# Designed miniproteins, single chains, continued (3): the designs that were tried, part 5

Each design is a single chain, and the fold is of that chain. pLDDT is the mean over its residues in the fold that is shown.

## One batch from the design tools (miniprotein)

Design m8141
Fold by ESMFold2-Fast:
Order: structure tokens, then sequence, then C-alpha cells
Structure m8141 (fold): chain A 85 residues (1-85)
């Protein structure tokens, strides 16, 4: 399981980068799903954004488990931008 604090920190940085490009509902749902996937906690999200968030959260978790916080940020941001288009 990824460190919840590290996952929150990376996703907060992704939110700050993307908040002007996407609605709070759209970005918030995807980020919630990503955090839930990375931490193993069930965080409710809209079905249309859940898959995108889960993919971002899985990549985030794998990078954090390898100790690469910068890679975790890059992967989460890329997957969210790709899925939210």
Amino acid sequence: MADGGDAIGVLQKVYEELKDKYSEEKLGSALGAALGTATGVDIPSKPEYKKIGEEAGKALKEALEKGDKEKAYELAKELLEKGLK
C-alpha cells in the first residue's frame, strides 16, 4: 500500500496544475478515485471519471512503491489529462 501522505501530496500537486483546465466536479471525482486506488480506500466518484482515476491511482501507487515521487506525479498528471479530454 502506498503512503497516504505521499499519495495526497502528489495528487494535490496534480490538482494545482489542472484546476484551471477542468471543472472541480470532473477533476475532483477523478482525483478521489486515484487517491482511493493508491491508498486502498473506497472513495466515491462518478462512474464516468472512476476508470480514469483508477488508472492514474494505480500508476501513482506503483511509482510511489518504487520511491519515485516525481514519476508518480508525471504519470498521474498524464493519465488524468489523457482521460479527462
Scores: mean pLDDT 77

Design m8142
Fold by ESMFold2-Fast:
Structure m8142 (fold): chain A 88 residues (1-88)
Amino acid sequence: SEIKKIVIEELKKAKEALAKDPAVVKKLEEGIKLAEETNAAEGALKGLREAYETAEKEGASKEDIEKLEEHAGKLVKAVNEAVDKEEE
């Protein structure tokens, strides 16, 4: 699935961008695993949401939270584009 590939790549980029926070990295890795095993779009969105919650709880920097938000925006766009193609 094209969407699965895009989703996993965005989660991997987020993981590299936030490599300094092991708790956030763990949640992103869980999201990658879930995306590989299930519906990629739902798995990625869940992984990003849990990474946001973990980042806020751990007191992550504003820069790291903004990076997560940017990757979330890219994922939402990719999911919407894939859904539009499936509604033919």
Scores: mean pLDDT 67

Design m8143
Fold by ESMFold2-Fast:
Structure m8143 (fold): chain A 74 residues (1-74)
Amino acid sequence: MVSELAKKSIEEITDYLIKLAERLFEEGVSEAEIMQKINALLQQLAPYLSAVDLRLIKLEVSVHLAELITERLR
């Protein structure tokens, strides 16, 4: 029960951070600055999530941002 609620929260948080990264990338913010902002938000979420979940969210956002950069290069 608690783990399922945590998983739903993780997915919602992941989607939010991915959309935030997309918006910042479209606005011309550098990859380094985007990841710095994402890391700051993840630190605020650390008390609510396991270290593994935080790592997975960061990884998914990083992969998505890499895809956006690749698309820009064609």
Scores: mean pLDDT 75

Design m8144
Fold by ESMFold2-Fast:
Structure m8144 (fold): chain A 63 residues (1-63)
Amino acid sequence: PTIVEDIELSPEELKELYKVEIERDKRMEELRKQGDEKGFEEVGREANKRIREILERAKKKLA
């Protein structure tokens, strides 16, 4: 397993983040193949917001 350099995540946090990343990548690849730039950007933005929230929550816990 690999660890994010700047953040130590709990197994639950890693699972949640991994799920979001996998779903994001799958959807973005689909949209990229379709040439749907708007959809690609929207999916990326939503997923990044969720990932950011998870990471910020983890950072605050570590202090």
Scores: mean pLDDT 73

Design m8145
Fold by ESMFold2-Fast:
Structure m8145 (fold): chain A 80 residues (1-80)
Amino acid sequence: DNDLIILLDMGDTTYDILNTVDTNVGTLGFAMIVNPDFLTGFLNVTNNLPNLTTPNNMTLINDGLNITITMLNNTLNILN
């Protein structure tokens, strides 16, 4: 929980997107439910998304964040 919130707040764009939604992101919650380790759950969700195949853990983390930001932005665009 806290780790996910911290990661989302690491970028101005990410923070603004999350703040605009002002509730929850099902994808993030789903990741945590599937895996007790927040990072593992987050990566598992992002790794199953189209166009995401990473060769190492650092790339997985970076790709995961970018995918999450994209998903949040798409949600906001649909809702707005």
Scores: mean pLDDT 40

Design m8146
Fold by ESMFold2-Fast:
Structure m8146 (fold): chain A 68 residues (1-68)
Amino acid sequence: GPSAEAARRAAEEASRGGSDAAGAATAKQMWALDHGGGTAVATPERVVGRTPDGEAEAPANPGPSATL
């Protein structure tokens, strides 16, 4: 549907252009959701932040971690 096409185009645009700002913002948002909020610093490479549970780190552009 239209939503799927829009999402795919957004993903392709982010992948193609690198969209460092958009990618970092998305990673920061996802990091906050995964860690129940807290503070985070986003870079093109990774997101690092601190939560009540301690410091956490996530890749800024996380591909699926395939466990074979």
Scores: mean pLDDT 52

Design m8147
Fold by ESMFold2-Fast:
Structure m8147 (fold): chain A 85 residues (1-85)
Amino acid sequence: MEKVKEQARRDAEEALRDLEDALRQVKYYEKLGPEATPKLVGAKLRAIGAAVQLELAVRRYPEAVSEEVLRRTREVAAELGIEIG
């Protein structure tokens, strides 16, 4: 149980970092205009993947994921226009 709980915690923290990185990329590429559209789409897809990874980690061990991580994830997802729930 210990190893699976630790893995869920690490997965959730990594997913949040990936989601925050994707948000930075989206904001950057949006400023560059139409030429950056393929990179912008790629960043949005990565954000969706990270959100799914976090949801799976929470479902495996909800107590392994802190309320702060969950709140921050919802904030970043909202900025990206991604529904998490």
Scores: mean pLDDT 79

Design m8148
Fold by ESMFold2-Fast:
Structure m8148 (fold): chain A 92 residues (1-92)
Amino acid sequence: AEGARRAAEAANEGSNEAWKAGDYKGSMYAGSGATSAAVAASIAERTGEDKEGSELAAKGAESGAKAAKEAGGELGYKGAEEAAKLGREGAE
């Protein structure tokens, strides 16, 4: 659960930073990744499957990072990429 939670927080932070910098597209796509990571964290808490939940959070954040990068959202991309890393570390 801890890894998934950290991933969700990092993705949300990246989305907020992109929005503050005027990167609308990056913020929107990073926010989508953050939502996926938050859902995975919630599932991990309910099932006790911390490793599985952290892995799902990482996958959600990776999807958000890819979408943000494609939209040209540099800050959103970096935040979501960091979230994916934290989620994968939590799966260990």
Scores: mean pLDDT 64

Design m8149
Fold by ESMFold2-Fast:
Structure m8149 (fold): chain A 70 residues (1-70)
Amino acid sequence: RDSDARRVIRNLRSMIDYSNRTGIDVDVTPQVRRMLDIMGRNRTARVMSRVFGIPLSQADRGLDRFLALQ
């Protein structure tokens, strides 16, 4: 699970780096779903906060909306 978590986080970081470099929006839905499956909501929110450079409270609200739609 730790190796799977690290792989998904690395993939997400690469996608965000690509988006920031090109200005193109990327669909991170599969990566977010995989993180939720592997590590649960609280750890996924912390990873999103770090990777996106946003406050933890904003990441938590984003995940609440994501889960309400899925």
Scores: mean pLDDT 77

Design m8150
Fold by ESMFold2-Fast:
Structure m8150 (fold): chain A 79 residues (1-79)
Amino acid sequence: MLSLEEVRERLRQLGQELADMLRRKAPAEEKIAKLDAVSEEVKRLLLEYMDAQGKSEEEKEKVLKALDDLTAEAKAAIA
């Protein structure tokens, strides 16, 4: 069973990976690919966590949509 502490640690690691890419000034295409990969992993972790908490489908959909919207905005800013 995925614990909240494990989810938080993985999110911290993903954030560090993105920060490392920004520091080395990676090309836009590489940043977009990494952002997509991070977004998909974050969605998976959040969905697993919300399912474990018994969140409704409406609540899950709202959170996932917000993440998709943020990812799209970040990609637009990079492109």
Scores: mean pLDDT 75

Design m8151
Fold by ESMFold2-Fast:
Structure m8151 (fold): chain A 82 residues (1-82)
Amino acid sequence: LAEVRRIAASKHPLARALGFALLMVLEGYSDEEIIERLRKEFGLTEEEAKAVVDSAKRLVDGLTPEQREEAARILREALEKA
């Protein structure tokens, strides 16, 4: 969860994109949907969007089910302030 909190608190464009992708993975969106939204919302190329999705999936895989619920809550709160 420390990495998720760090990402949620960051104002860096890549961290914002990663936080968005993390939330979309946690909410069950397909890789293709996440890539399309990252390209539209953050202006990423397809390659950049795929790299962000890969990073997000690796982070989610390292979380317990309880930590995934907490991560989703942290990320939703951060995105509300975007």
Scores: mean pLDDT 79

Design m8152
Fold by ESMFold2-Fast:
Formats: sequence, structure tokens, C-alpha cells
Structure m8152 (fold): chain A 60 residues (1-60)
Amino acid sequence: GGKLIVEHEVNGRWEVTVEGKTIRIKNLETGEVLELEYDEPVSVEQVRAGAEAAGGKVLK
């Protein structure tokens, strides 16, 4: 798996952790955690591309 830090002008900073089929999204300001499971394994590159397409800035 891997970790990304994504920044939105509206939603603040989020830590996205990718582990096989599971994505864990943590808001770094509120500490809220959301967990999403997909039918197929997800790559860090797919998550990065999706975040950028949604107007997010990927910091690492």
C-alpha cells in the first residue's frame, strides 16, 4: 500500500491510505476517518489521478 496527502481549498488536508482493495481517508483537521472498499485492488497512482481530476493538490 501507500499514503498520499491531498489538499483541497474547500475541504482542507486529507491523508489517503491505500491497502489492496481498501482506501482509508482521514481529515487531518477534524480527525474524521472514512473507509471505502472496492471490488478490485486500487493503486496509489489511480488514487492520485482521481484526486487531481477532482481539483485536489497531491503534496506527496
Scores: mean pLDDT 77

Design m8153
Fold by ESMFold2-Fast:
Structure m8153 (fold): chain A 64 residues (1-64)
Amino acid sequence: SPLDEEIKRLQDEIAQYDGIIKQYEAKLAASTDPEEQARLQQAIAALQGRRDTLLKELERLKAS
């Protein structure tokens, strides 16, 4: 159904964001530069915010 296709699309997008967040978290853990650490923390926060928006959309669709 169109609903199942939309759910799958959101799940795929969330998984992609999870992958990017993990990469940034790994870079942050390896970083010794305070400026780089600050930039990575901001980037992670922004990516988490987008992921949370997608999760909210997914929960809305599942509750329909």
Scores: mean pLDDT 89

Design m8154
Fold by ESMFold2-Fast:
Structure m8154 (fold): chain A 61 residues (1-61)
Amino acid sequence: DPVGTYLRAYVALFPDRVSDELFDAFVRTFEVPAELHDALRAGLAVYAREGAAALARLVPG
C-alpha cells in the first residue's frame, strides 16, 4: 500500500501538522509519484479531521 506507506511516513515526521507547504516539501523530498498525490492529500485531510485513529482506514489494502 504505497499511499498508506507515505501517509505513515508523513505523520511520523509531522504528527500534528498538515499544511500545503509541508505536503509540497514531503512529496518533493521523497519523490512521491504524481499519481499518488491526490490520494495522499485526501488521506491527510481525513487524518487532520479525525486524528490518528482514522489512519488505518484511510487507504485499506
Scores: mean pLDDT 76

Design m8155
Fold by ESMFold2-Fast:
Structure m8155 (fold): chain A 101 residues (1-101)
Amino acid sequence: GAALEELLKKQIDELKKKLEEAEKLLEQLEKAEGEELEKLKKELEEELFELELLVGILDILVALGKRLGVLSDELLAEAEEVLAKAEELIKKMEELLKEVD
């Protein structure tokens, strides 16, 4: 229904914004050393947790929307694309945190 579609649009937008913030943080962390590296590492751990939470929420909404058959093909495609990008970024963040551990 319309309510689920609006909620999905909102969650897609929120995840897109978080992905942009995470990519900027990841770029900064790769160039950082010493005290700045430790600060950014902590921020990356917090960002990773928030990204995983948002991915989980969107994944549930997409699954529900598919089951109910109430989502447009365009919105579903956008959600799947954003989820795929988020999963790739999460993997990069996890690998970087493991490397600097």
Scores: mean pLDDT 83

Design m8156
Fold by ESMFold2-Fast:
Structure m8156 (fold): chain A 73 residues (1-73)
Amino acid sequence: GSNKSINEAIALVLQSIGLILDLELGGDPKEAIKEAQKIIEEAKKLLKDEPVLAQKAIELAEQAIKLAEKKLK
């Protein structure tokens, strides 16, 4: 991985954490699902170069989706 791919993967991890925190503070669950899906798509592109960080971003974004879905039920 390059410094660019590492930085991109870290940014996706931080964005996923931010979505979870925003949802806990009463953020919009529908918007969170859309943003989490975008994070998953971008993280999948990084799996070859940054497998550990990209996988972590996917897992955290999937947790955000599950949390958002619970708030919509």
Scores: mean pLDDT 88

Design m8157
Fold by ESMFold2-Fast:
Structure m8157 (fold): chain A 75 residues (1-75)
Amino acid sequence: MSAVERLKKDMERLFAEIKPEMTPEDQEKFERAIKKSLEATKKLLEEGVDPNLAYELEYGAFETYVRAVLYLNKK
């Protein structure tokens, strides 16, 4: 499995877990964030960045983004 495929699977799994707590607008934002993260990862791999490092950086950023959105939407 490629680093991009693993990253997509893990991000989609995290998104599915939080999806019931999100508005439709937030769901669209997360779908765009996943697409942008996957494209950024492909560029890093094309530039010769280690696949495991690219995965860790992009997944870490996505997880932080998830926590930030959940914090802002909490009442």
Scores: mean pLDDT 78

Design m8158
Fold by ESMFold2-Fast:
Structure m8158 (fold): chain A 97 residues (1-97)
Amino acid sequence: MKENEELIKKLKERMKSVDDEAKLDLLVGLAVYAYLNKDEELLKKIAEIFKEEFPNVTKEEVIKRLREKELSDELIEGVVKKLFEELEKIRKEEEEK
């Protein structure tokens, strides 16, 4: 959706001016938003940015950041699962190109 394109543009601009910890927090927050809104296209775009900015990010690091936001374990598990499934899909598509 066009609103998601604007969100991604604003996210990328903000990430240019913040440290890696703040970048990770921004990406994690937007991934939660995408998951709650069942927005698979937004989640895919977020996964692409995770791959570019944090290629070595672990599930444990994302879980830790989500727990700091006082989210339920069920929500954390759902977000992490979907996000890393999209990351693996993007990696496969890139290798086949």
Scores: mean pLDDT 77

Design m8159
Fold by ESMFold2-Fast:
Structure m8159 (fold): chain A 65 residues (1-65)
Amino acid sequence: DRVAELEALAERYRTGYENAKKHAEQAEKDGDTDLAEQYKIGADFLKKNYDAAETERDRARAEAA
């Protein structure tokens, strides 16, 4: 089921995005600005992948209708 695969993929990217944001906040609290910046870059990448996976999921649903 392509739709279910894309839903699972989107959920994994969303979880990764939220986790990366928390790591960035922790790194800022620890004074590690470089590490915080790396996590922010990773979070942005994961957010873009999440949005793309949701778009593909919606497209797959429309094609099945």
Scores: mean pLDDT 83

Design m8160
Fold by ESMFold2-Fast:
Structure m8160 (fold): chain A 73 residues (1-73)
Amino acid sequence: SLSVDELLARAEEALARLREDPNDLEALREFQTYVLRVLTHPEATEEQRARAKALAREAARITASLRDINLRP
């Protein structure tokens, strides 16, 4: 299994891909998966959960303006 630090590192890598291409739905899916795994991990520290929440806020900001385009064909 992946450590919490490894899950955070993978979330950061997925977020970097979203910053490069906000329409990268695979990167968004990977990001959401890793962040959720950090937030639900029984051994995650308060600092690690706070980091995951900060990353989630940044991802939401990046994708907010594109959500309607992705949902409305």
Scores: mean pLDDT 80

Design m8161
Fold by ESMFold2-Fast:
Structure m8161 (fold): chain A 63 residues (1-63)
Amino acid sequence: SEAALKEAAAELAKDAGIPLEVALEILRLAVVDRDGERAVALAKEHGVSGELLDKYAVRALVS
């Protein structure tokens, strides 16, 4: 869980050109807190598209 979240956040940060701290917060809201509305709002604030958010949120999930 934590390892997958950190890996997805690092890739999102690199892909979107945002700080790792921001990427971690976005993905925590989406995957851990299950607060999709806040995750989308924070992503938009930092220029992260819904497509990118969805891609990395899926990667942050652990089977």
Scores: mean pLDDT 81

Design m8162
Fold by ESMFold2-Fast:
Structure m8162 (fold): chain A 93 residues (1-93)
Amino acid sequence: SSLVHISEAIGHALGAKHLLERGKTPENRERAIRLVELALQSLDKVDPSDENVQKAREHLKEALEALKRGDYDSAIEHLDEAIKYLKKGLKML
């Protein structure tokens, strides 16, 4: 169900954000990358025409790119935006 998959994506994105907020370390970066990838995988099971899900996917992808270049602050900002769009998507269900 879309509700389950969006909720899973929110959980993974929050997990990634909290890891980075607690420590900007290579270990937390690798763990955050995995969590963001899991969030994107959960959203692959949701209707691709949902605009809130599309915007959340864009921000999750930008968070991945930021993490890969070691930009923790940019990654946190994009994770926050992704979470906001995912929460908007839940309200439309």
Scores: mean pLDDT 89

Design m8163
Fold by ESMFold2-Fast:
Parts: structure tokens; sequence; C-alpha cells
Structure m8163 (fold): chain A 66 residues (1-66)
């Protein structure tokens, strides 16, 4: 287990609702059902995401990182 540290710069940790893992804001996607998922979960589980500009940007960022 990771302990909490003082001076944390990330104030809003985002969790992938499918995997339960922490994700960065650029790796965060919204499904058609309104759930928050990571790029990896979208690719691995073949999840459909909403057709929004934010999701398109994050899909590109996820593809560049992976």
Amino acid sequence: PLDEVSGEEVENPIIDEKSGELVGPEDTLVTKEGEIVSYKSVVEENIEVKDTPENKKNLKIGEEKN
C-alpha cells in the first residue's frame, strides 16, 4: 500500500472505474454511459467512448504514450 505524502501536487486523483487504477487527466475518457475510464481500459475492453472533443484529444494522447 502507498502511504499519503505531504506536499501532494495532484489534488484530484482520478480512478478508472473498470480497472480501479489511478489515471492521469490526459488518460481519462468518458464512456457513453458516463463512466470514467483510462485509455488502456478502452483498448483492452473495446469500450465505446462519447464523441466529444475532450475524448478525441485524450485518445490521441493515449495513443502517443502507448
Scores: mean pLDDT 69

Design m8164
Fold by ESMFold2-Fast:
Structure m8164 (fold): chain A 84 residues (1-84)
Amino acid sequence: SHEEYVKKLLEEPRKKGIELGKKLDESEKEKVLQAAKQQKKEIEQYMKENNLPETVFYQLQLKSIDIFEKSFQEEMKKKLEKKK
């Protein structure tokens, strides 16, 4: 179904966030988060400069970045809890 397709599209950023969260240490965390924030700003700036309407396509792109950031941060937090 359409809902299953959308869920799979959002699972890819989640997997990538988990993968990087496992691979990278705390010193690299800020660089990853800054890169994600920069991508969001570039999308928002592009939309604004080109007078593009807020469409499902751009909303999905921004949501994908949010899912990546959240998954990355949650995985990093789990590593910190295991070190205690």
Scores: mean pLDDT 77

Design m8165
Fold by ESMFold2-Fast:
Structure m8165 (fold): chain A 72 residues (1-72)
Amino acid sequence: KERVILLFEATTLLGEADFLKKYYPQISELAEEIEELARKTIEMIRAGSPVSKVQEQVEEARRLLDEAVAKA
């Protein structure tokens, strides 16, 4: 249950970062970092990493996304 929610969140972050990278050039580097972090998070979930570790990484990606959106 928790892993499914985290996978959904990571996948959503990946899509949001790709959108920002394409339409807001001023934050494209930050958006690219978020995209890479989200992709790595998805890989961690599939590899069976502990929920706590995955959650920390999703939270870091969300923090960066909030920063990127504020600058967009």
Scores: mean pLDDT 81

Design m8166
Fold by ESMFold2-Fast:
Structure m8166 (fold): chain A 62 residues (1-62)
Amino acid sequence: SSARAAMTQRLLDVFAQDVGDEAGDPALKEALAADPAALVAYMSKRIEDAMKRGMERSKKLR
């Protein structure tokens, strides 16, 4: 859907601000917008990394 494509582009722009090096990579943003499976995998990795960092900090207490 056209609306989905626009929303995906905006979400990628927001994520690009957080991922640093990828903020300036338009090819990656285009590829993720064109491939829903790649986008889902990328988002899942971001969530997983955030969760692992939280868990790692918690476990370091003991």
Scores: mean pLDDT 62

Design m8167
Fold by ESMFold2-Fast:
Structure m8167 (fold): chain A 77 residues (1-77)
Amino acid sequence: VSPEVASKATGYAISAVGSEVQTRLYVKQGNKKEAERSTEEGREFAERAKELSKVFPESEKITKGLEEVVKEGEELV
């Protein structure tokens, strides 16, 4: 795997986790509309990370982990 692909996949994965954290913050603030938007953004980042990660030997584990993070955010809204 090239360092470039690994870097991009990591960036998108971090963004997906960041969106989940932001969703929790918006839920705590009572801002449902922003929470739903953050969940949608997290889904997009996770899908990009999954696509880039398919070249890794651990692609299935990465895909499952990212899917779990996004679903946790979706369950909060």
Scores: mean pLDDT 80

Design m8168
Fold by ESMFold2-Fast:
Structure m8168 (fold): chain A 84 residues (1-84)
Amino acid sequence: DAARREELIKRFIERLRNFTRNAAKLGDRALQDQAVALADQMIADGVSPSDIAQQLSDFFRQAGDDITADIFDQMSKQIDAELG
């Protein structure tokens, strides 16, 4: 269902924008801005939303932001379960 997929993508982007707005440090904010750019590029390329969330989880984990990584990992699992 394309409508369900689009709804999940919109929720994912909304959460990513909220993280960008709530960045505590300039370095953390720059990292989140890079993640926003990465997500936008993957969306434009038609990458699945669960794969987008998983790649962002890996990106933040490698940067040492485990809290943000865990949230994207959870999003990836929820999207995968919803899209079946």
Scores: mean pLDDT 70

Design m8169
Fold by ESMFold2-Fast:
Structure m8169 (fold): chain A 78 residues (1-78)
Amino acid sequence: MKEYEVDSLEELEEVLKQAQEEKIPHLVIRLKSGLTVNITRQPDGGYVIQIRDPDGRVVGAATSIEEAIELVRKLEEG
C-alpha cells in the first residue's frame, strides 16, 4: 500500500489526479488536519475515494476528484 502526505487541497488534487492517470490500485493520502483520503480503483476502472477522520472513522465518500476535494473542504471548515 502506497502512502503520501500533503499540506494543501491543491496537493491533494494533484496526487489524486496522478493516482488516476497512473492507474494506481490503492493510495492513502494524509492531510496535516489529520484527515486521511483513501483512493481505490474498482474492477470496472472507476475509483472510490473515502475520507477518514483522525480516529479512522469514514466521514465521507466520493466517486470523483472534484467531489472528494469539496468534501475535504467542508470537513476542514466545519
Scores: mean pLDDT 80

Design m8170
Fold by ESMFold2-Fast:
Structure m8170 (fold): chain A 96 residues (1-96)
Amino acid sequence: AARESAIALLQSQGFSAPLAAYLVSVIESRRKSSPLFADLPDDAPLQTLAERLAQAIKQAPNLDHLLQELFPDLSVEARRLSVGEELLNEIEAALQ
């Protein structure tokens, strides 16, 4: 399935299974509201969105910048709470 392929892609990029599954859920909920995906067509494959997100994580200067791109409608505190501490720590470790 498209979801399973996107999760497998993120795992191949070094993300844990829980984080990969979470990131795909973020893509599914935010593909129309996040500026990170705004230039992509509505029918873009989930794998393409997952590749975009993986690169955004690796290129992000800091965690709060990445979370602002994913959750522009939330406060800084709400962004961190929506992800949770364990997954935030893994994302931060994946940043450059």
Scores: mean pLDDT 82

Design m8171
Fold by ESMFold2-Fast:
Structure m8171 (fold): chain A 74 residues (1-74)
Amino acid sequence: SMEEWVALARELGERLGLPEERIAQLVEAIRNRTPTVPGLPAAAVAALLAVLPDMPDPRGYLGQLARDLREPVP
């Protein structure tokens, strides 16, 4: 469910030391299925939305995206 994905994103973001702003951006993308989130690469948001319902390893995938969210967008 969407709530499970949101909870997983928050847990992983907190454990990886992401600031709340980055966690909130990821949560917003998941809840609203928006292709554009400020401070996030459009490709990362699109990839998340494309695989969300069929993701076999959600923790690994979200963990990688959470790490990417720590890097500055050029």
Scores: mean pLDDT 60

Design m8172
Fold by ESMFold2-Fast:
Structure m8172 (fold): chain A 81 residues (1-81)
Amino acid sequence: SELVERAKKLAEESLEEARRLLAEGRIEEAELEFDIGLGLLRIILGIAKLLGDEETAEEIEKLIEEAEAEFRRLLEEALAA
């Protein structure tokens, strides 16, 4: 699915940038960058739902949940340092 591939790339790029910002101690900027990426992922999810592609929508929902969990883990590690 093209939408799943685009969503995966966006999630990976958002998490990579957030990791970079967190490594620099730029916590608020990392949160903002991830929130923007998450917003874009939700738009892609909305498109999949609008097209009636339930399988693609479920894959993107799981991707969003996984990305949120990973970002939370990274943020908790950065704040515990």
Scores: mean pLDDT 86

Design m8173
Fold by ESMFold2-Fast:
Structure m8173 (fold): chain A 108 residues (1-108)
Amino acid sequence: GEIEKILAELDAIKAEAEDILARTTDPVIQNIARQLIELADKLKELLKNNSPLSISQIQAYVDDLRDILAEVKDLLSSPDTLENILRAIGLGLRLIGLLFDLDLLEKK
């Protein structure tokens, strides 16, 4: 079913983020990887419990996490330029925004 597909995608995102965290020495990328792991865990918890979010809303978050993960992978193979440092900071800010959105839902 759709829930099983989303859980599998979240597990894949978490596994890749854990691999990145283990391999990288860049503290900005380490923080992004940790935030990806935390968001994947929060979304899995929402799917286990009676979620206030629809399946399509949860899928939108999963799609955002996949996009961020793809950009992090690109950064790992990219030169350490000011542009790429700013890209990494931007990804971290996107993840913080998603965490705040999900934290607000936990309090309802």
Scores: mean pLDDT 81

Design m8174
Fold by ESMFold2-Fast:
Structure m8174 (fold): chain A 81 residues (1-81)
Amino acid sequence: MSPQEVRDAFLKLSLDEQKARLLELLRESLEAAGYSEEEIAKRLERTQAQLDELEKQLSDEEVKEYLAMLILTELQERRER
């Protein structure tokens, strides 16, 4: 599946589902990079806090677009490695 197809499918998800998918992909990337479970947990917690702050400042539509951009970037980086 192309990164654009994944992004389009991602944009159809609810905000909560998008956050869950992003965190799952970040966990996989950190595990592949050799981070410990403790380091992964701390990084995911930090990312969750940043997303919560964005929801306070942006509309749901803007947050969804931002999350879709992060997913696309992560998937493109995975293809280059």
Scores: mean pLDDT 76

Design m8175
Fold by ESMFold2-Fast:
Structure m8175 (fold): chain A 59 residues (1-59)
Amino acid sequence: AEQAEIQRRRAEVQAQIDRVLEQLRAHAEATGAQGQRILQSVQADIQATLAALDRQIAA
């Protein structure tokens, strides 16, 4: 079932996003202003990736 596979991959991606964000939070605390810029860039990339996935599912 393709739907089950897509759901599993989405959950895996969400788990990976959470881990990356936790690591970035620790890095931001050490880096200050630079860390905040990195967080903004990562958030933008994540949003773009999720939008691309949504388009693939809709197609």
Scores: mean pLDDT 74

Design m8176
Fold by ESMFold2-Fast:
Formats: structure tokens, sequence, C-alpha cells
Structure m8176 (fold): chain A 108 residues (1-108)
């Protein structure tokens, strides 16, 4: 999956999140989008492919955490939850992805 394809999946997930939680302020939805875009920016295709093949977000999330710490990116807890949501969405688990995004929105 190319970076462009991953960003398109972020757009799909954010619109799904917006539809599921219509009472959330647009500012929170856009902060969730920024977290997901940051996850895409920090992660090479190879790390994502391994997570999807193994059906385990753990290594992907660990990679995101390590990169965030190395690059001094703020709000590591929200970023790790958003990374988990993205992997579940790409695995086809939309319900779990939305649950994790709701948790990320609470710690933004």
Amino acid sequence: MTKEERLAKVDELVELFRKEYPNLPDEIIEKVRALLETVVELTPQSVLEKALKNKDPSLFVLYVLMRALMENIPNVPALSIAATALVYYLMGDKEKALEFLKEAAKVI
C-alpha cells in the first residue's frame, strides 16, 4: 500500500468516524485526522504490511512509538491509540477501529 493509498484509507476512516459520532466537534475530528496522517508519515509500507500479515497491531504501534520518541513528537498516547485504530481498520475490523478512535479523541 503506497503512502497515497494509506492517506486515502485515513480519509475513509475519518469520514466513517464522523458519521458514527455526529455530535463530536469538527475540531476533534480534524485532530484525529492529524494523528492518523502522522501515523502514516512515521511508518514505512513494510512495517504496515508485516502488521497486516500477522493480524497484530503491536509491532506497528511499537514502531510508531519509537519513531515519535526519536523525533520528539507530542501526545504519544493519542498517537499510539490512533495507530492501533488504523491497523484494525485495514484488517477490516471497522467496529474496533472506531472504538480506538473514540479513545484517541478523549486524550487529545
Scores: mean pLDDT 85

